# Ledger of designs, part 62: designed miniproteins, single chains

Each design is a single chain, and the fold is of that chain. pLDDT is the mean over its residues in the fold that is shown.

## One batch from the design tools (miniprotein)

Design m2140
Fold by ESMFold2-Fast:
Structure m2140 (fold): chain A 80 residues (1-80)
Amino acid sequence: SEKEAEEALEEAERLLRENLSEKAVEGLREAAEYAKKTGDGEEANRILEENAREELEKLSTEKAQEISAAVHAALSLYSQ
């Protein structure tokens, strides 16, 4: 549902803002629009993860996995 997609996106934005940067949040918003337009949440997620790779590698494995899971969940919901 739209509400579930919005809630998932908001949670992913919060995690990116707290752990990475506002630029990463902007990238997530662009990826969400790409997923909505194309229906390709997997490609949107891949591009975002590649762009944030160096910043994610500086985090603990557990925190990086938490962020990646939240991002993937949000983009998957927007591509449905």
Scores: mean pLDDT 79

Design m2141
Fold by ESMFold2-Fast:
Structure m2141 (fold): chain A 72 residues (1-72)
Amino acid sequence: MEEIKKLVKEIAEILKEAKTKSSLEDVLRYTAEVLRKIGEIVDLILKAVKEGKDREELLEEVKKIMKEVLEE
């Protein structure tokens, strides 16, 4: 879960920085980086489920992290 929390915080920082940039090149670069990190989060969730973590408990933790990082 800590790795997922770190990736969500990194996405939030990228989105925050993207708001200060106005060039199309910067927007495309930030979008690509965000999509890559989302892929890493999905892979971590799938790995945790494969290793025996409860799927519903894991999804609730991810929702809590997303809410905590993105709503503040």
Scores: mean pLDDT 75

Design m2142
Fold by ESMFold2-Fast:
Structure m2142 (fold): chain A 59 residues (1-59)
Amino acid sequence: SEELQRLLAELQALGAEGRAKLAELKANGASQEEIDELIAEVDAEENRLLAEYLRALDA
């Protein structure tokens, strides 16, 4: 389904963006607290997309 393909693409893009931002933070000497905040933000977005993916899969 097109919906599942779109959600998978969004999840992949989110993961790639999260990894790039994490690398930037580490390169700039960011604190562990700043890194943890980014991870929590990305995790919240991934959980939202995964919930949509599971709902689409059950249809």
Scores: mean pLDDT 84

Design m2143
Fold by ESMFold2-Fast:
Structure m2143 (fold): chain A 65 residues (1-65)
Amino acid sequence: SEKQKKFDELHKKVIEYARQLEKELETARKTVDPETFAAIRRKLQEEFDKLMEEYQKELEKIRNE
């Protein structure tokens, strides 16, 4: 169904973005000092939390159409 395609597309986008954030964190872990890594980790966690909040809102929007 069209609704299922929207769910699949949204899920794919969220997973791709989450994987990108994970790669950034892994790169930082290998390349920067522990203090800088902690700062980057906090920033990426904040971005991930915002992504998850927006994802939940979009899921609810699709569910109710």
Scores: mean pLDDT 81

Design m2144
Fold by ESMFold2-Fast:
Parts: sequence; structure tokens; C-alpha cells
Structure m2144 (fold): chain A 97 residues (1-97)
Amino acid sequence: SMELEAEITVAMTLMSLSVLKQTALRLGHEETARLLDEAARRVAEAAETGDIEKLIRTLEEERRRLREAAEREEDPEARELLEAAAEALERAIEQLK
């Protein structure tokens, strides 16, 4: 298993993504919710390996994907949700380095 600090960081990150996903669904942003769900799933899978370097690489890749999606998003509300998610992943990366 990962060290306690890494486990807490992952749990808080997944909680943030879950809240943003539920907000996206409530506001009718189904594609945004799907992207957030996919990011959360990939982060959880990487965390399960217990390999911190793999977890960091996964967080960096998912942050890049969410930022790219935000740049292409024309709806300001959906863009804000994607940016918030990317920021949560960035905070996780900083905590794990």
C-alpha cells in the first residue's frame, strides 16, 4: 500500500472529482461529467498499484487531458468545471513530489 500522505491525497482528489462530476450532471454537462469520471477512474487505478511514480504520471496525463478539454470547451460553465478538476490534479501532483 501507499504511504498515508499519498492515500489521503488520492482520497481528497477523488472526492473533488466526484463533487465536480455531480455538479456537471446536475447542470446538464453530461460529456464533462463523463470526462471527470474517466479521470477519477484512471487516478484510482494508478493509486491501487502502490507505485507513486506511476500515480504522478497518471495525474500529469489526466491534468493535461482536462486542460485540453477546457481549451476546446465553448460553454464557460463546463470550462470552469474542467479547469477546477485540472487544478485539483495539479495540487495532488505537488503534494506527492
Scores: mean pLDDT 89

Design m2145
Fold by ESMFold2-Fast:
Structure m2145 (fold): chain A 75 residues (1-75)
Amino acid sequence: SAARSARILALMERLGAAVRALREALATQPPEVAAQYEAQAKDLVDRAMRAISAGDFAAAEAEVDRLEALVREVR
């Protein structure tokens, strides 16, 4: 449906934006700290992508919210 497609696109755009923002925030961090945050972000992205594929948009939104919170924590 159009609504489902729009929701997937919105979640994918938020994921991409959060990943880019995190990488920019981590550019000034020590490599070990950056690696830890990148590992956490990868887990959150993987979980969000699985939820999207399963049609579980509530779970996907929760994982995207966690990723966005992680970006705010680093800044």
Scores: mean pLDDT 88

Design m2146
Fold by ESMFold2-Fast:
Structure m2146 (fold): chain A 116 residues (1-116)
Amino acid sequence: DEKIKEALEKIKEVEELEKKGELGVEKLLDMIENTDSSIFNLYLAGRALALTNGDREVIERLLEIAKRKGHTDLSAMLEAVLEAVEAGDENRLQMLIEIAQTWGPLLFGIEEAEKR
């Protein structure tokens, strides 16, 4: 419960940064570095990938962080994203980005979405 609540509060932080125009790749990477929630890290990675349209350098940086922190599910997802980029499969890339971005709001941000 505490980890879910922490993830929800961090989603709110991301939304506030977006409202201020302060949401960028470096901020998202810093947030991933400083959180232990694998689900929230999946959401943050999805946001970074969407913001950069699957930039290879961003994928590689995210994958390094995920592997170092032991987030095996996130690492597997990022490897699939990298494979899609290398294959030029834009449909698969966009699908993976959409899936990653929806996990946080759907699983932990529903209460915040209902307040809007």
Scores: mean pLDDT 72

Design m2147
Fold by ESMFold2-Fast:
Structure m2147 (fold): chain A 72 residues (1-72)
Amino acid sequence: SISEIAKKFDVEISGDAPVSDIQKFEQGKTSKTYDEDIIVLKNGKEIKVVSTSSDNPQKKVSDLIKELRKLK
């Protein structure tokens, strides 16, 4: 599942679904100490992926999204 994969990345996730249910990814809010992406599921539900790291939060979120894209 998405949450099982997310456990190996330094991110917080707002829900869970099978990777096969992923429709698309969207950029959310971003700053020096915050990054957010939105996983849109085929049923229209959304899962939020967040890093609050002071050390490149964009990379932490991006690394998970790249892994999910590869497995999709």
Scores: mean pLDDT 84

Design m2148
Fold by ESMFold2-Fast:
Structure m2148 (fold): chain A 55 residues (1-55)
Amino acid sequence: SLIDEILELYRKILESKDEEEKEKLQKQINALMSKLSEAEFTEAVDRMAELQKEF
């Protein structure tokens, strides 16, 4: 699913120490998030927040 792809990219951002890689990953996340419905966008944001708690 698009949400799962977004979460995989976000995990890579959280694990990465390379600012250029983080910028590229963020652009990919933004492109995928633009394709989500309002409900899917809210779910993605909530699940990203939960992922961030692991770090």
Scores: mean pLDDT 83

Design m2149
Fold by ESMFold2-Fast:
Structure m2149 (fold): chain A 85 residues (1-85)
Amino acid sequence: MQAVIDELRARAEALNEELERAEREGRKEEELEVLRRGLELGKEMAEATIELGKDNPEERERAEKLLPVIVEEAERWLREREAEL
């Protein structure tokens, strides 16, 4: 459990570093690619939370309800940003 969360956190930190670099260099396409990878990582984190939620049913139910909404909003936002390229 904790090891999986720690790994996901480390991946998130690495993506944040790539995002900051792309932003500093003004590379919009690279920034969008990092954000797409961030969305996939976010899905993995949510799925891990849902699986771990078998030990916490309330948190699992909350994650199951929120995941589709967060994904839909993020995908819409990414499409809008991609159109600005």
Scores: mean pLDDT 71

Design m2150
Fold by ESMFold2-Fast:
Structure m2150 (fold): chain A 90 residues (1-90)
Amino acid sequence: GEKEKILRAIGLILSAIGLLQDMLQNKPTKEQAEELAKLGVEAAEIMKDDKTFLSNALRILQEARAIAIQQGQTESAEILDKAIARIESL
């Protein structure tokens, strides 16, 4: 039902926030960027009709992208760029 759908999307975002926190404290990995992109896109697709949720999901991915760029992780930034573009197309 709708409640279960919302709870699933929240769970995905909580996992994404945990990865973002790890990326802030340590040098980010490509695998972290791939998982964060996957979690963010899946949560956004579940909540595609909720503009506030989409805005917040984009913010998380944009923050992760900024960290990747600052750390010279070009491949990670490209993965996150594709995820951002996917959500913006929803």
Scores: mean pLDDT 88

Design m2151
Fold by ESMFold2-Fast:
Structure m2151 (fold): chain A 59 residues (1-59)
Amino acid sequence: MELQKKIEELKKRIQEELDRARKLAPVHQRYRDAREHGTPEQVAQARAELEKALAEVKG
């Protein structure tokens, strides 16, 4: 049941990522969009904003 447990944890992680992304939607979407269709500079800037938002939510 090792593989089934890993699949179950993966599904939970995906759902948690979706929930967090929903609350941090503007920053997460900007980072994802930059990573998918943006420039390296935009990815770096979006990542910095994402890190700032995560620190604010965490703290």
Scores: mean pLDDT 74

Design m2152
Fold by ESMFold2-Fast:
Structure m2152 (fold): chain A 73 residues (1-73)
Amino acid sequence: STPAEEARAARGAELVRFTNKLTEAIKNKDEEKVKEIEEELYRWLVEVAGLSEEEARAVVEAVLAAAKAQAEA
């Protein structure tokens, strides 16, 4: 594996963790916790993953949609 492939895999793993945390908060109907996790994910994407603000917002929306789908299943 290249360092870039390893970084991509690590990012994917973090996105799965955030999706699972959001799914739990949505199932618990904890709207405050959902907002906290969304803000944590956005911050991580911008500050650690190095995404633009626009890209980070798009990823947050995609992860939130996935978490809602999982919570409703």
Scores: mean pLDDT 83

Design m2153
Fold by ESMFold2-Fast:
Structure m2153 (fold): chain A 58 residues (1-58)
Amino acid sequence: MEFDDELRERAARVAVRHAKEKGLKSLTVVAGPDEQPLADAIRKAAEEAGIKATVVPA
């Protein structure tokens, strides 16, 4: 198991929780090439929580 995977999952959960607390129905993630795994994790977590997520290159 990669330690970075755990950190990405935690970051994704925090971002989704924050979006829900603010009443957001959609979330846009701006990420560079090196941040693609984190952007994918956030998108997946948001979709599972019922929030539409879009990943945009930085």
Scores: mean pLDDT 73

Design m2154
Fold by ESMFold2-Fast:
Structure m2154 (fold): chain A 64 residues (1-64)
Amino acid sequence: MEINSVDELVDFLNKAPSGILEIAPSEEAVKASKHPDNTVIWRGSVQDLIEAMKQSKAVGFTGV
């Protein structure tokens, strides 16, 4: 799933197992991940990722 807003990042991060959301650069990388249902496509800035972490209660993000 491709995410284009900080609000969607916060929502997915709060639903992520162990509070960590996996981020991938493409749909192919999502499908290749060990947890495709917990992996999202993000093409936005690192600043938006930091903002989402501040607004959520989750641990953060990891790359695929």
Scores: mean pLDDT 68

Design m2155
Fold by ESMFold2-Fast:
Structure m2155 (fold): chain A 75 residues (1-75)
Amino acid sequence: MKPPPIEELIEKAEELDKDELLEKAKLPRSYAGAPVYKLLVAYYFVQVAKTSISFAISVINSSKVEEYLPAEIPP
């Protein structure tokens, strides 16, 4: 699967509620306090990139989470 751009991930975060993102990202409810875009990043790494949940959690807790997003650079 091709990674979506970061702007598309943010737009999807506005369409999905936090409970849906937590379920799709396989994250525990304790992560409901995280920003929605970080939950969407975790969803991408678990469901699309097929990484471990631990790795996805590490990414969303990073101060440079955007560097781990599978975004295409716009022209």
Scores: mean pLDDT 59

Design m2156
Fold by ESMFold2-Fast:
Order: C-alpha cells, then sequence, then structure tokens
Structure m2156 (fold): chain A 85 residues (1-85)
C-alpha cells in the first residue's frame, strides 16, 4: 500500500539520522523501539505518533543533524499523517 511504502521510506530516513548520532539518548532509543513495534504491528497511527515524537526530540537535542534529512523526515511524516487521518 502507499502507506507501507511511505513508512518504509520514513524508517530508512530515521535509520540514517540515528546512524549519524554516536551515542543516542535512552529516550531516543526507546522511541525508536516503540516505532518499530508499531510498524511491525501495522499500527499506522501509533507509528506516525512515535515518528512525530522522534522528530521533536531530534530537533530539540540534535541541532547539528543534516537539515535536508530532517526536512525529508518532516515531509514523509506529514504525508503519512494525512493518509492515516
Amino acid sequence: SPLDELLAELVEVIDELLASIPNPSPELVALYQELMLAVGAGDYQAAADKAREILALLRERYPDLDPELVERLERLLAEIEELVA
């Protein structure tokens, strides 16, 4: 489905962002684990909610991340949120 394809791209972008962080916070790791559980369960709403929390935490604590990847994450997440609503 279009949602499954967008979620796969979202996870790839998050994985790339996390790979650039040498010591991710326990909170970020926990949110990522919750995101992966939601994705595995096919819970699109929970996956979108966890991805939004991840994006907020990334913006708050990791301002030196690649801004192009952060903007791509925001764009993919906005598209998923529109399709889930």
Scores: mean pLDDT 88

Design m2157
Fold by ESMFold2-Fast:
Structure m2157 (fold): chain A 98 residues (1-98)
Amino acid sequence: SAEQEKMLEIVEELKEKFPPLASLPDLSGWPDFLKDVPNPVDMDTIEELIKKGEITTLEEFMARVETMVANVHKLNEPGDPAVEIADAAMAFVKEKTA
Protein backbone atom coordinates (compact mmCIF):
# COMPACT_ATOMS: atom_id res chain seq x y z
CA SER A 1 0.00 0.00 0.00
CA ALA A 2 1.01 3.66 -0.32
CA GLU A 3 1.24 4.03 3.49
CA GLN A 4 3.40 0.88 3.76
CA GLU A 5 5.72 2.16 0.99
CA LYS A 6 5.95 5.56 2.73
CA MET A 7 6.77 3.97 6.11
CA LEU A 8 9.46 1.73 4.58
CA GLU A 9 10.96 4.77 2.79
CA ILE A 10 11.15 6.65 6.12
CA VAL A 11 12.73 3.58 7.82
CA GLU A 12 15.46 3.38 5.14
CA GLU A 13 16.19 7.12 5.51
CA LEU A 14 16.30 6.75 9.33
CA LYS A 15 18.78 3.85 9.10
CA GLU A 16 20.97 5.92 6.73
CA LYS A 17 20.87 9.13 8.82
CA PHE A 18 20.82 7.54 12.31
CA PRO A 19 22.72 4.21 12.07
CA PRO A 20 22.94 3.71 15.91
CA LEU A 21 19.12 3.22 15.97
CA ALA A 22 19.13 0.45 13.30
CA SER A 23 19.66 -2.49 15.71
CA LEU A 24 19.26 -3.11 19.45
CA PRO A 25 22.46 -2.70 21.53
CA ASP A 26 24.21 -5.77 22.98
CA LEU A 27 21.96 -6.66 25.93
CA SER A 28 24.76 -8.52 27.78
CA GLY A 29 25.91 -5.09 29.03
CA TRP A 30 22.41 -4.38 30.43
CA PRO A 31 21.15 -7.38 32.50
CA ASP A 32 18.04 -5.45 33.61
CA PHE A 33 17.21 -4.11 30.11
CA LEU A 34 14.05 -6.22 29.68
CA LYS A 35 12.80 -5.28 33.18
CA ASP A 36 13.13 -1.54 32.42
CA VAL A 37 12.21 -1.84 28.71
CA PRO A 38 9.55 -4.60 28.38
CA ASN A 39 8.88 -3.76 24.69
CA PRO A 40 12.33 -3.31 23.08
CA VAL A 41 12.16 -1.56 19.69
CA ASP A 42 14.74 -0.70 17.02
CA MET A 43 14.45 0.23 13.33
CA ASP A 44 15.03 -3.39 12.20
CA THR A 45 12.09 -4.51 14.39
CA ILE A 46 9.85 -1.67 13.11
CA GLU A 47 10.75 -2.57 9.47
CA GLU A 48 9.83 -6.24 10.04
CA LEU A 49 6.51 -5.28 11.69
CA ILE A 50 5.64 -3.05 8.69
CA LYS A 51 6.54 -5.84 6.21
CA LYS A 52 4.38 -8.34 8.17
CA GLY A 53 1.40 -5.92 8.21
CA GLU A 54 1.50 -5.48 12.02
CA ILE A 55 2.10 -1.72 11.55
CA THR A 56 -0.39 -0.53 8.92
CA THR A 57 -0.71 3.25 9.50
CA LEU A 58 1.64 6.22 9.87
CA GLU A 59 0.11 6.79 13.36
CA GLU A 60 1.08 3.25 14.48
CA PHE A 61 4.53 3.76 12.93
CA MET A 62 5.03 7.03 14.84
CA ALA A 63 3.95 5.35 18.11
CA ARG A 64 6.61 2.65 17.62
CA VAL A 65 9.30 5.26 16.86
CA GLU A 66 8.23 7.19 20.00
CA THR A 67 8.64 3.95 22.03
CA MET A 68 12.14 3.46 20.59
CA VAL A 69 13.09 7.06 21.50
CA ALA A 70 11.63 6.69 25.03
CA ASN A 71 13.67 3.48 25.49
CA VAL A 72 16.89 5.30 24.49
CA HIS A 73 16.09 7.98 27.11
CA LYS A 74 15.57 5.27 29.79
CA LEU A 75 18.86 3.48 29.01
CA ASN A 76 21.10 6.56 28.73
CA GLU A 77 22.06 9.63 30.79
CA PRO A 78 20.66 13.08 29.87
CA GLY A 79 22.97 14.72 27.31
CA ASP A 80 24.34 11.39 26.02
CA PRO A 81 24.95 11.44 22.22
CA ALA A 82 22.53 8.48 21.90
CA VAL A 83 19.72 10.63 23.39
CA GLU A 84 20.51 13.50 20.98
CA ILE A 85 20.46 11.06 18.03
CA ALA A 86 17.11 9.59 19.18
CA ASP A 87 15.56 13.09 19.59
CA ALA A 88 16.81 14.11 16.11
CA ALA A 89 15.34 10.90 14.63
CA MET A 90 11.95 11.66 16.25
CA ALA A 91 11.98 15.20 14.78
CA PHE A 92 12.88 13.76 11.34
CA VAL A 93 9.96 11.26 11.45
CA LYS A 94 7.49 14.00 12.52
CA GLU A 95 8.62 16.15 9.55
CA LYS A 96 8.31 13.21 7.08
CA THR A 97 4.81 12.22 8.34
CA ALA A 98 3.38 15.79 8.41
Scores: mean pLDDT 75

Design m2158
Fold by ESMFold2-Fast:
Structure m2158 (fold): chain A 81 residues (1-81)
Amino acid sequence: KEIEEFVKLLKEGKLEEAKELFKKLYEKSKDHYKFIKELLKEIGKEVGVEVDENTSIDDLVAGILEKDPELYEKLKEVLSL
């Protein structure tokens, strides 16, 4: 639900709102690695990346870049601080 809202904010170019939502979700997560992986999985599914339990973070990042480079640049900007 909240990850879907994050993707929507990225697509709409609302990068400041996306940053605030990301910070809020990240701070609430018990496992930051698991949170980032789940976030990237949901974004990957949204853009048509093939996702399974063995898909690495690097594979998810590469897949998102290939399927939607514009969304990837927005994601990179939001996650870079």
Scores: mean pLDDT 78

Design m2159
Fold by ESMFold2-Fast:
Structure m2159 (fold): chain A 81 residues (1-81)
Amino acid sequence: LSSLFSELAETEDEEALDELEKIKEEAIESEDFDTLEEIQRGLESVVPKLKSESLKTRARNLITDIGVVLGVNDLKVVLLG
């Protein structure tokens, strides 16, 4: 994951963001919340470094989507545990 964040921050390569979106979907399907938290934190550090408004918007949307999934999981733990 760190290499994708570095690539996105340094080159603004849309393919790095596409790969992060794919990893996000796979992590949601496998309930890998640790990977989701890593993507969210990494993107939060990368967004201020981005110059492209479209990439900033996509990254912010990914952060928000992950936040919703993690929030639902936290509520599940409270309700089912």
Scores: mean pLDDT 76

Design m2160
Fold by ESMFold2-Fast:
Structure m2160 (fold): chain A 65 residues (1-65)
Amino acid sequence: GPTIVKASQEQLDAGRAAALFIMRHDYKVSDEELAEFEARLASAKSEDQFRKIMIEWSEKLYEKK
């Protein structure tokens, strides 16, 4: 789109912590899957990249069930 929204590093770090907490507690994923997800989230430098990773992982978890 014509407008780019920039997230602060603190907002991205808080988002990663929240996502990892949800994955551990709500989805009960394996340690291997959690480590892969954490590595992918750590590579995200923007809110758009973070959102894309979250969508990809939610789809994987939905298909697994």
Scores: mean pLDDT 67

Design m2161
Fold by ESMFold2-Fast:
Structure m2161 (fold): chain A 54 residues (1-54)
Amino acid sequence: SAAEKGKKLAEEFLAKNGKNPKLSQINDFVRKVEEELGTTAAIAAAEYLMKARL
């Protein structure tokens, strides 16, 4: 699903950018996901990254 693809990309983003990316980096990444895969994937990616920061 689109949500699963978004989560997968978020996992790869954390692997490449470390465990504590800046909010601006997260925002740029989520916008890129939305442009390429749509809103559902972007929401899933953003939720995954926000939970990982806590």
Scores: mean pLDDT 79

Design m2162
Fold by ESMFold2-Fast:
Structure m2162 (fold): chain A 57 residues (1-57)
Amino acid sequence: GTPVERVERIPGVFSDEEMAALAARYAAALRAAGFTDVRVETRREGDTLVVTVRATV
């Protein structure tokens, strides 16, 4: 398969619970779309949430 990487920047302040829920939703959506080896990372950068997605198609 072909590895893919995407970074999304979402403005706002998020709790650890909200970040975990968002990461789980991204992973579920990608698996439903046929991606494998799905890894989603979340990080706070000031007032912005950075979501990094890595997967294989």
Scores: mean pLDDT 82

Design m2163
Fold by ESMFold2-Fast:
Structure m2163 (fold): chain A 92 residues (1-92)
Amino acid sequence: LEALAAALAARRPELEAEIAALKDPLAKRAAELLLQAYEALAAGDVERAVALFEEAIRLAVEYLRSDPNATEEDVADFERAGAAMVARIRAS
């Protein structure tokens, strides 16, 4: 957890700049929530991290569904990966 906190602190300005460069508001908000989720996890706040991850996944799915090149299988795979991540965080 200390290594994750240090890595996030070191890369936070780069991550914030990358998020600011996103044009789609749903993608931008999902990325912001994902960053906050990792920060909460690094701080040991598992419940807050889970809530933020779940919200980020929901918005990311909405963004993916707006992409005409995305299939329902792509959406389902993304949702499964997100659910697995949340389950892993809760189990730790």
Scores: mean pLDDT 75

Design m2164
Fold by ESMFold2-Fast:
Structure m2164 (fold): chain A 71 residues (1-71)
Amino acid sequence: SHMDELVARAEKLIDKLEKIAKETGDEELRQMVKALRAQLDRARQTGDVEALENVLSAIEALLKEAEERLK
């Protein structure tokens, strides 16, 4: 389903963010990842596709920013 695809994509990208936070020791990024996981879990539990799309967009934006900081 579209919801399952959004969740799978969000999980994959948030795992990448968590790895970056761990490798860089970025405590602020680690806290943001924790907050995004909580938002993802809430959206998944409520079946709110719009909330899932919003969380995925936030994860994608944060991953882009984190990758740019590594340059």
Scores: mean pLDDT 85

Design m2165
Fold by ESMFold2-Fast:
Structure m2165 (fold): chain A 97 residues (1-97)
Amino acid sequence: EKKVIAPGVVEKTDLPDGNVLFKGVAEVEIKGVEPGAKIKATGILTVTDKKTGEVKVATSEKEETAEKEDTTVKVEVEMVAPKGSEATAVGIATVSK
């Protein structure tokens, strides 16, 4: 079993209601995977409200089947938060046999 963690990028979209949509995208590269292995990928988006200090976390999960020994899995996760919030994104992939 192998676990890989990769940093993500965050996109911001202003919404008409005065909130912001944060979209976290992480690409997790897993090396040395047997073709046909199951890869479970989790995207984690952490959003901090800079006015209150409140931290909220959103997660998404998906499974992929490895096509070749070096496989990249893309995970996306979204959260709506007030203006003035900041966000970070991380992807985690786990390989099961």
Scores: mean pLDDT 81

Design m2166
Fold by ESMFold2-Fast:
Structure m2166 (fold): chain A 75 residues (1-75)
Amino acid sequence: MAEEEMRKIAEEIKRLAEESGDEAIKKVGEQVVQQIENLIKALSAGEITGEQAIAQSKRLLEAFKESVKKLEEIK
């Protein structure tokens, strides 16, 4: 189900943020997770399709991963 896939993406973001040990990354991770929760609400309300919700959630995950990677490269 789309919601299950989206929750897995949110858990991946939470894990990456926690593993970073960086409070700024954790804060960004919390904001991205909140955006995914908002997408789940929109999906439940019938405002977006499951395909759109998953696509947007994956885009948020990729953007978060890229941000974490860039920060880690500035060592």
Scores: mean pLDDT 80

Design m2167
Fold by ESMFold2-Fast:
Structure m2167 (fold): chain A 71 residues (1-71)
Amino acid sequence: SRDEERFKLLSEARELGKKGKLKEAAELYEQAATLEDNPVNKESLLELARLLKEGVSLEEAERILVRKVTS
């Protein structure tokens, strides 16, 4: 299903991000976003990917996203 494939992409992206493979992680987050039907979640995944492509660490990018969504 789309949900299973999306979860797999998100899990793989997170592992790559933790290993410092930020551009590879960003590509998988962008792929996961194409499988996301919720526009808020889709935009969050795309913003996470953008931050990683800019060289922001996964941990810092996740902190920025939480702050933006909760503000």
Scores: mean pLDDT 82

Design m2168
Fold by ESMFold2-Fast:
Structure m2168 (fold): chain A 101 residues (1-101)
Amino acid sequence: MGDAARGREVFERRMGPMVLTGAFVRLGTGVDFVPGDLDHALRLLVHGAPGTALPSYADLSDEELFDVLWNGDGGVIPSLKGKGLSEQEIWDIVAALRTVR
C-alpha cells in the first residue's frame, strides 16, 4: 500500500494540526488531545471515541479509507487531494493508520 513511517511524517508535517483539530472538535469535550501525541491522534481517527459522533475507520478497507482521505467525508476529514497531497502521500497515511490498533 504505502509506507507507514512516511505516512506519520506527512500527516504530522502537512496536515496534522488542521485535520486533528477538526476531528477532535467532533469528538467533543470528553477527549483531551495533545498535538504532539500523533499515535493517540491516529488511533482516535481509526477507532473513534465511544459516545461521540466520530465514526470508526477501523472497519473500512484500505481503498475505502483512501477515498475518505482523498475526497474528504463531508465533515471531519477535509479533502487531502484539495490540500495538495499526492496519491502516494495518502496511501502512506493509510499505512500509518493501519499501524495503530
Scores: mean pLDDT 61

Design m2169
Fold by ESMFold2-Fast:
Structure m2169 (fold): chain A 97 residues (1-97)
Amino acid sequence: GHVLLVELLGEEVVKEIVEKARPLLEAGKVQEAIDLAEELMMERLGVSRAELRARLERVAAELAGVTGPIDVRAVILSAFVEYLGAEAVQEAWRRSL
């Protein structure tokens, strides 16, 4: 997952967005953290949510040979796991329930 975001935005931008979402994750606000990350990605690219999805689907097809719709929220969550660690993300999910 997270590799699609790195190909589209660059690693530095993905790390910056993850760090901006960190306080929401630490507060157990997982859905709000994902919403913020998606909004920041849209802002950086100057695109709609639908166009962000379309660009990620193109990257997935080109990089991994995967065709069809992708779950953008799951891709964002995979970046949180990569850069913040699985334990931190699991703890945030537990607090959000």
Scores: mean pLDDT 84

Design m2170
Fold by ESMFold2-Fast:
Structure m2170 (fold): chain A 76 residues (1-76)
Amino acid sequence: SDAEIAASLSPVQQRVLVAEVRRLAEEHPAARELLLKAADLMEQGRYTEAGEQLRAAAERVEDPEARAGLLRTADL
């Protein structure tokens, strides 16, 4: 559940993950809208919906390392 995911993340971990997602949005214009939506949802504690946006964004990211990072974050 979103509450269980939120409880598993420290405020510092949440800020780091959100900042990373926003950085990827700047680096990958094709995924930008989905990544910014995911970052906003994560800040709201809506991790299930954020995970859906991150998986959709991963399909638009050509960099294998960035794609893998997004999928790991989506699986929280």
Scores: mean pLDDT 81

Design m2171
Fold by ESMFold2-Fast:
Structure m2171 (fold): chain A 110 residues (1-110)
Amino acid sequence: DELERALNGGPDEEKRKKRKELFEMSDEEIEKEIEEIAEKIKSLPEEHKQLLRDLLRRKPEAIEMLRNGEVPEEVREIMEEIDLIKLVLEVRGNEELLKKLEEKIEEALK
């Protein structure tokens, strides 16, 4: 996944810390993280919401912007958090929370 490679690059200690923390969280704690991300997304300007939609749809142009550091910090952080939560839930096989994540993100991006 090109987006995962773009997000996992670089010596970012905060990325490693968040990844570890998310893997140690319970499903109930992950559900709260999903709700917090949805609130952050709702608060974004429309331009940033459009970029987030493009990144979630794996548009090559948006992924290239992410690699080049042209994406706003808040949008990048939201994408990293979504990707990590998705990975944790996929590893756990929690289909219910995966669907909740998708639904909450789509609702927040309306």
Scores: mean pLDDT 79

Design m2172
Fold by ESMFold2-Fast:
Structure m2172 (fold): chain A 110 residues (1-110)
Amino acid sequence: MELSEELKEALEKLDKAKTPEEFGKVILLFLKSLNIDPTKDLSYEVTGESKENVKLTITFKGKKLTFYSEDFVDDFELSKIPDDIIRTISEFLKKEAIKELLKFIEEVAK
């Protein structure tokens, strides 16, 4: 699998990151390296009434990536999901789901 240097660096930094704040910084730096503004170029929707049926859908350039309950951290609370996309991703998605998102963004940005 041929990954860009920007994506490789982001994935390595994400592997070393331990906190949601550090995850958020990695995501923001990666988006900046691709000239992506998360407030203009990304949109998201959270749906579901329980942990078992929660979905997070992220839209970039008309393409959608959906995360399901298994992609969320085990201790999340639906009522505490932020109204900020980067905070939602960094605080509520598992590291492996965040990696999938970064790969999706890189492929769509090409």
Scores: mean pLDDT 81

Design m2173
Fold by ESMFold2-Fast:
Structure m2173 (fold): chain A 64 residues (1-64)
Amino acid sequence: MLSLFEKKGLATQLVAERARRHGLSRDQTLKLVNETIDYLDKNPDASEEEIREFIDRLVEELVR
């Protein structure tokens, strides 16, 4: 199981990948990072799959 620090690292990597893939602006990317880190601080036991689903949902909201 990943530590909270490792989960935050994973989240940052996943956000960077989605930002590049979807052509997100700097402001959208910063919002996505901040929202994901806030999610992890509130849900430190979140699985890798739950983190990925959270990020994908936010990306969907930002690009539509």
Scores: mean pLDDT 82

Design m2174
Fold by ESMFold2-Fast:
Structure m2174 (fold): chain A 104 residues (1-104)
Amino acid sequence: SMQKKLEREEASTITSTSLLLIGHEIDTPDPAEYDRVVAEAFEAALRSVDPESRRAAEEAVRRSLEEGRSPVTALVVGLLAITETGGPEAGLRAARAAREAVVR
């Protein structure tokens, strides 16, 4: 099905983005620089989606951080919130935008 294909592409994109961020953490011993990269990835994702998906992602990230989860985990739950609100095409778009920001 088309939906299952989009879900797989989103999961793959989120996984590759998470691995790239882990690589950046290893290569970037300055925590402020790492936090900046994660924040830029999230902002890129938010710019790619509608206002409702943006609000859902910002809420999910806030809750994740309040629970003491890592910035990478917060980014992942934010991307998943975009998918739940805007559908798998919106989620894939956001995940790709986040990944693009990380590779720059």
Scores: mean pLDDT 76

Design m2175
Fold by ESMFold2-Fast:
Structure m2175 (fold): chain A 80 residues (1-80)
Amino acid sequence: APKNVTVEDKGDYYKITWDPVEGADYYEVYKIKNGEAPELVAKVKTTSYEDKSATKEDEYQVRAVKGDGTSEPSDVVKLE
């Protein structure tokens, strides 16, 4: 699972960052709003994602995807 997932408020957007997972082809970024199920919001080949529609109560979770499947999800994180 991706480690050290962090959320930073950059003013115009929230920046979500995580440590690279060895052998990952890409990452899936999930957003959790108001206790709803996690929603896939991005597939990225970088170790960061910018959310321009974020609110301070939004939570995030990341999965690594590599050849034989999707990793366990990261810890759920939010701003600070």
Scores: mean pLDDT 78

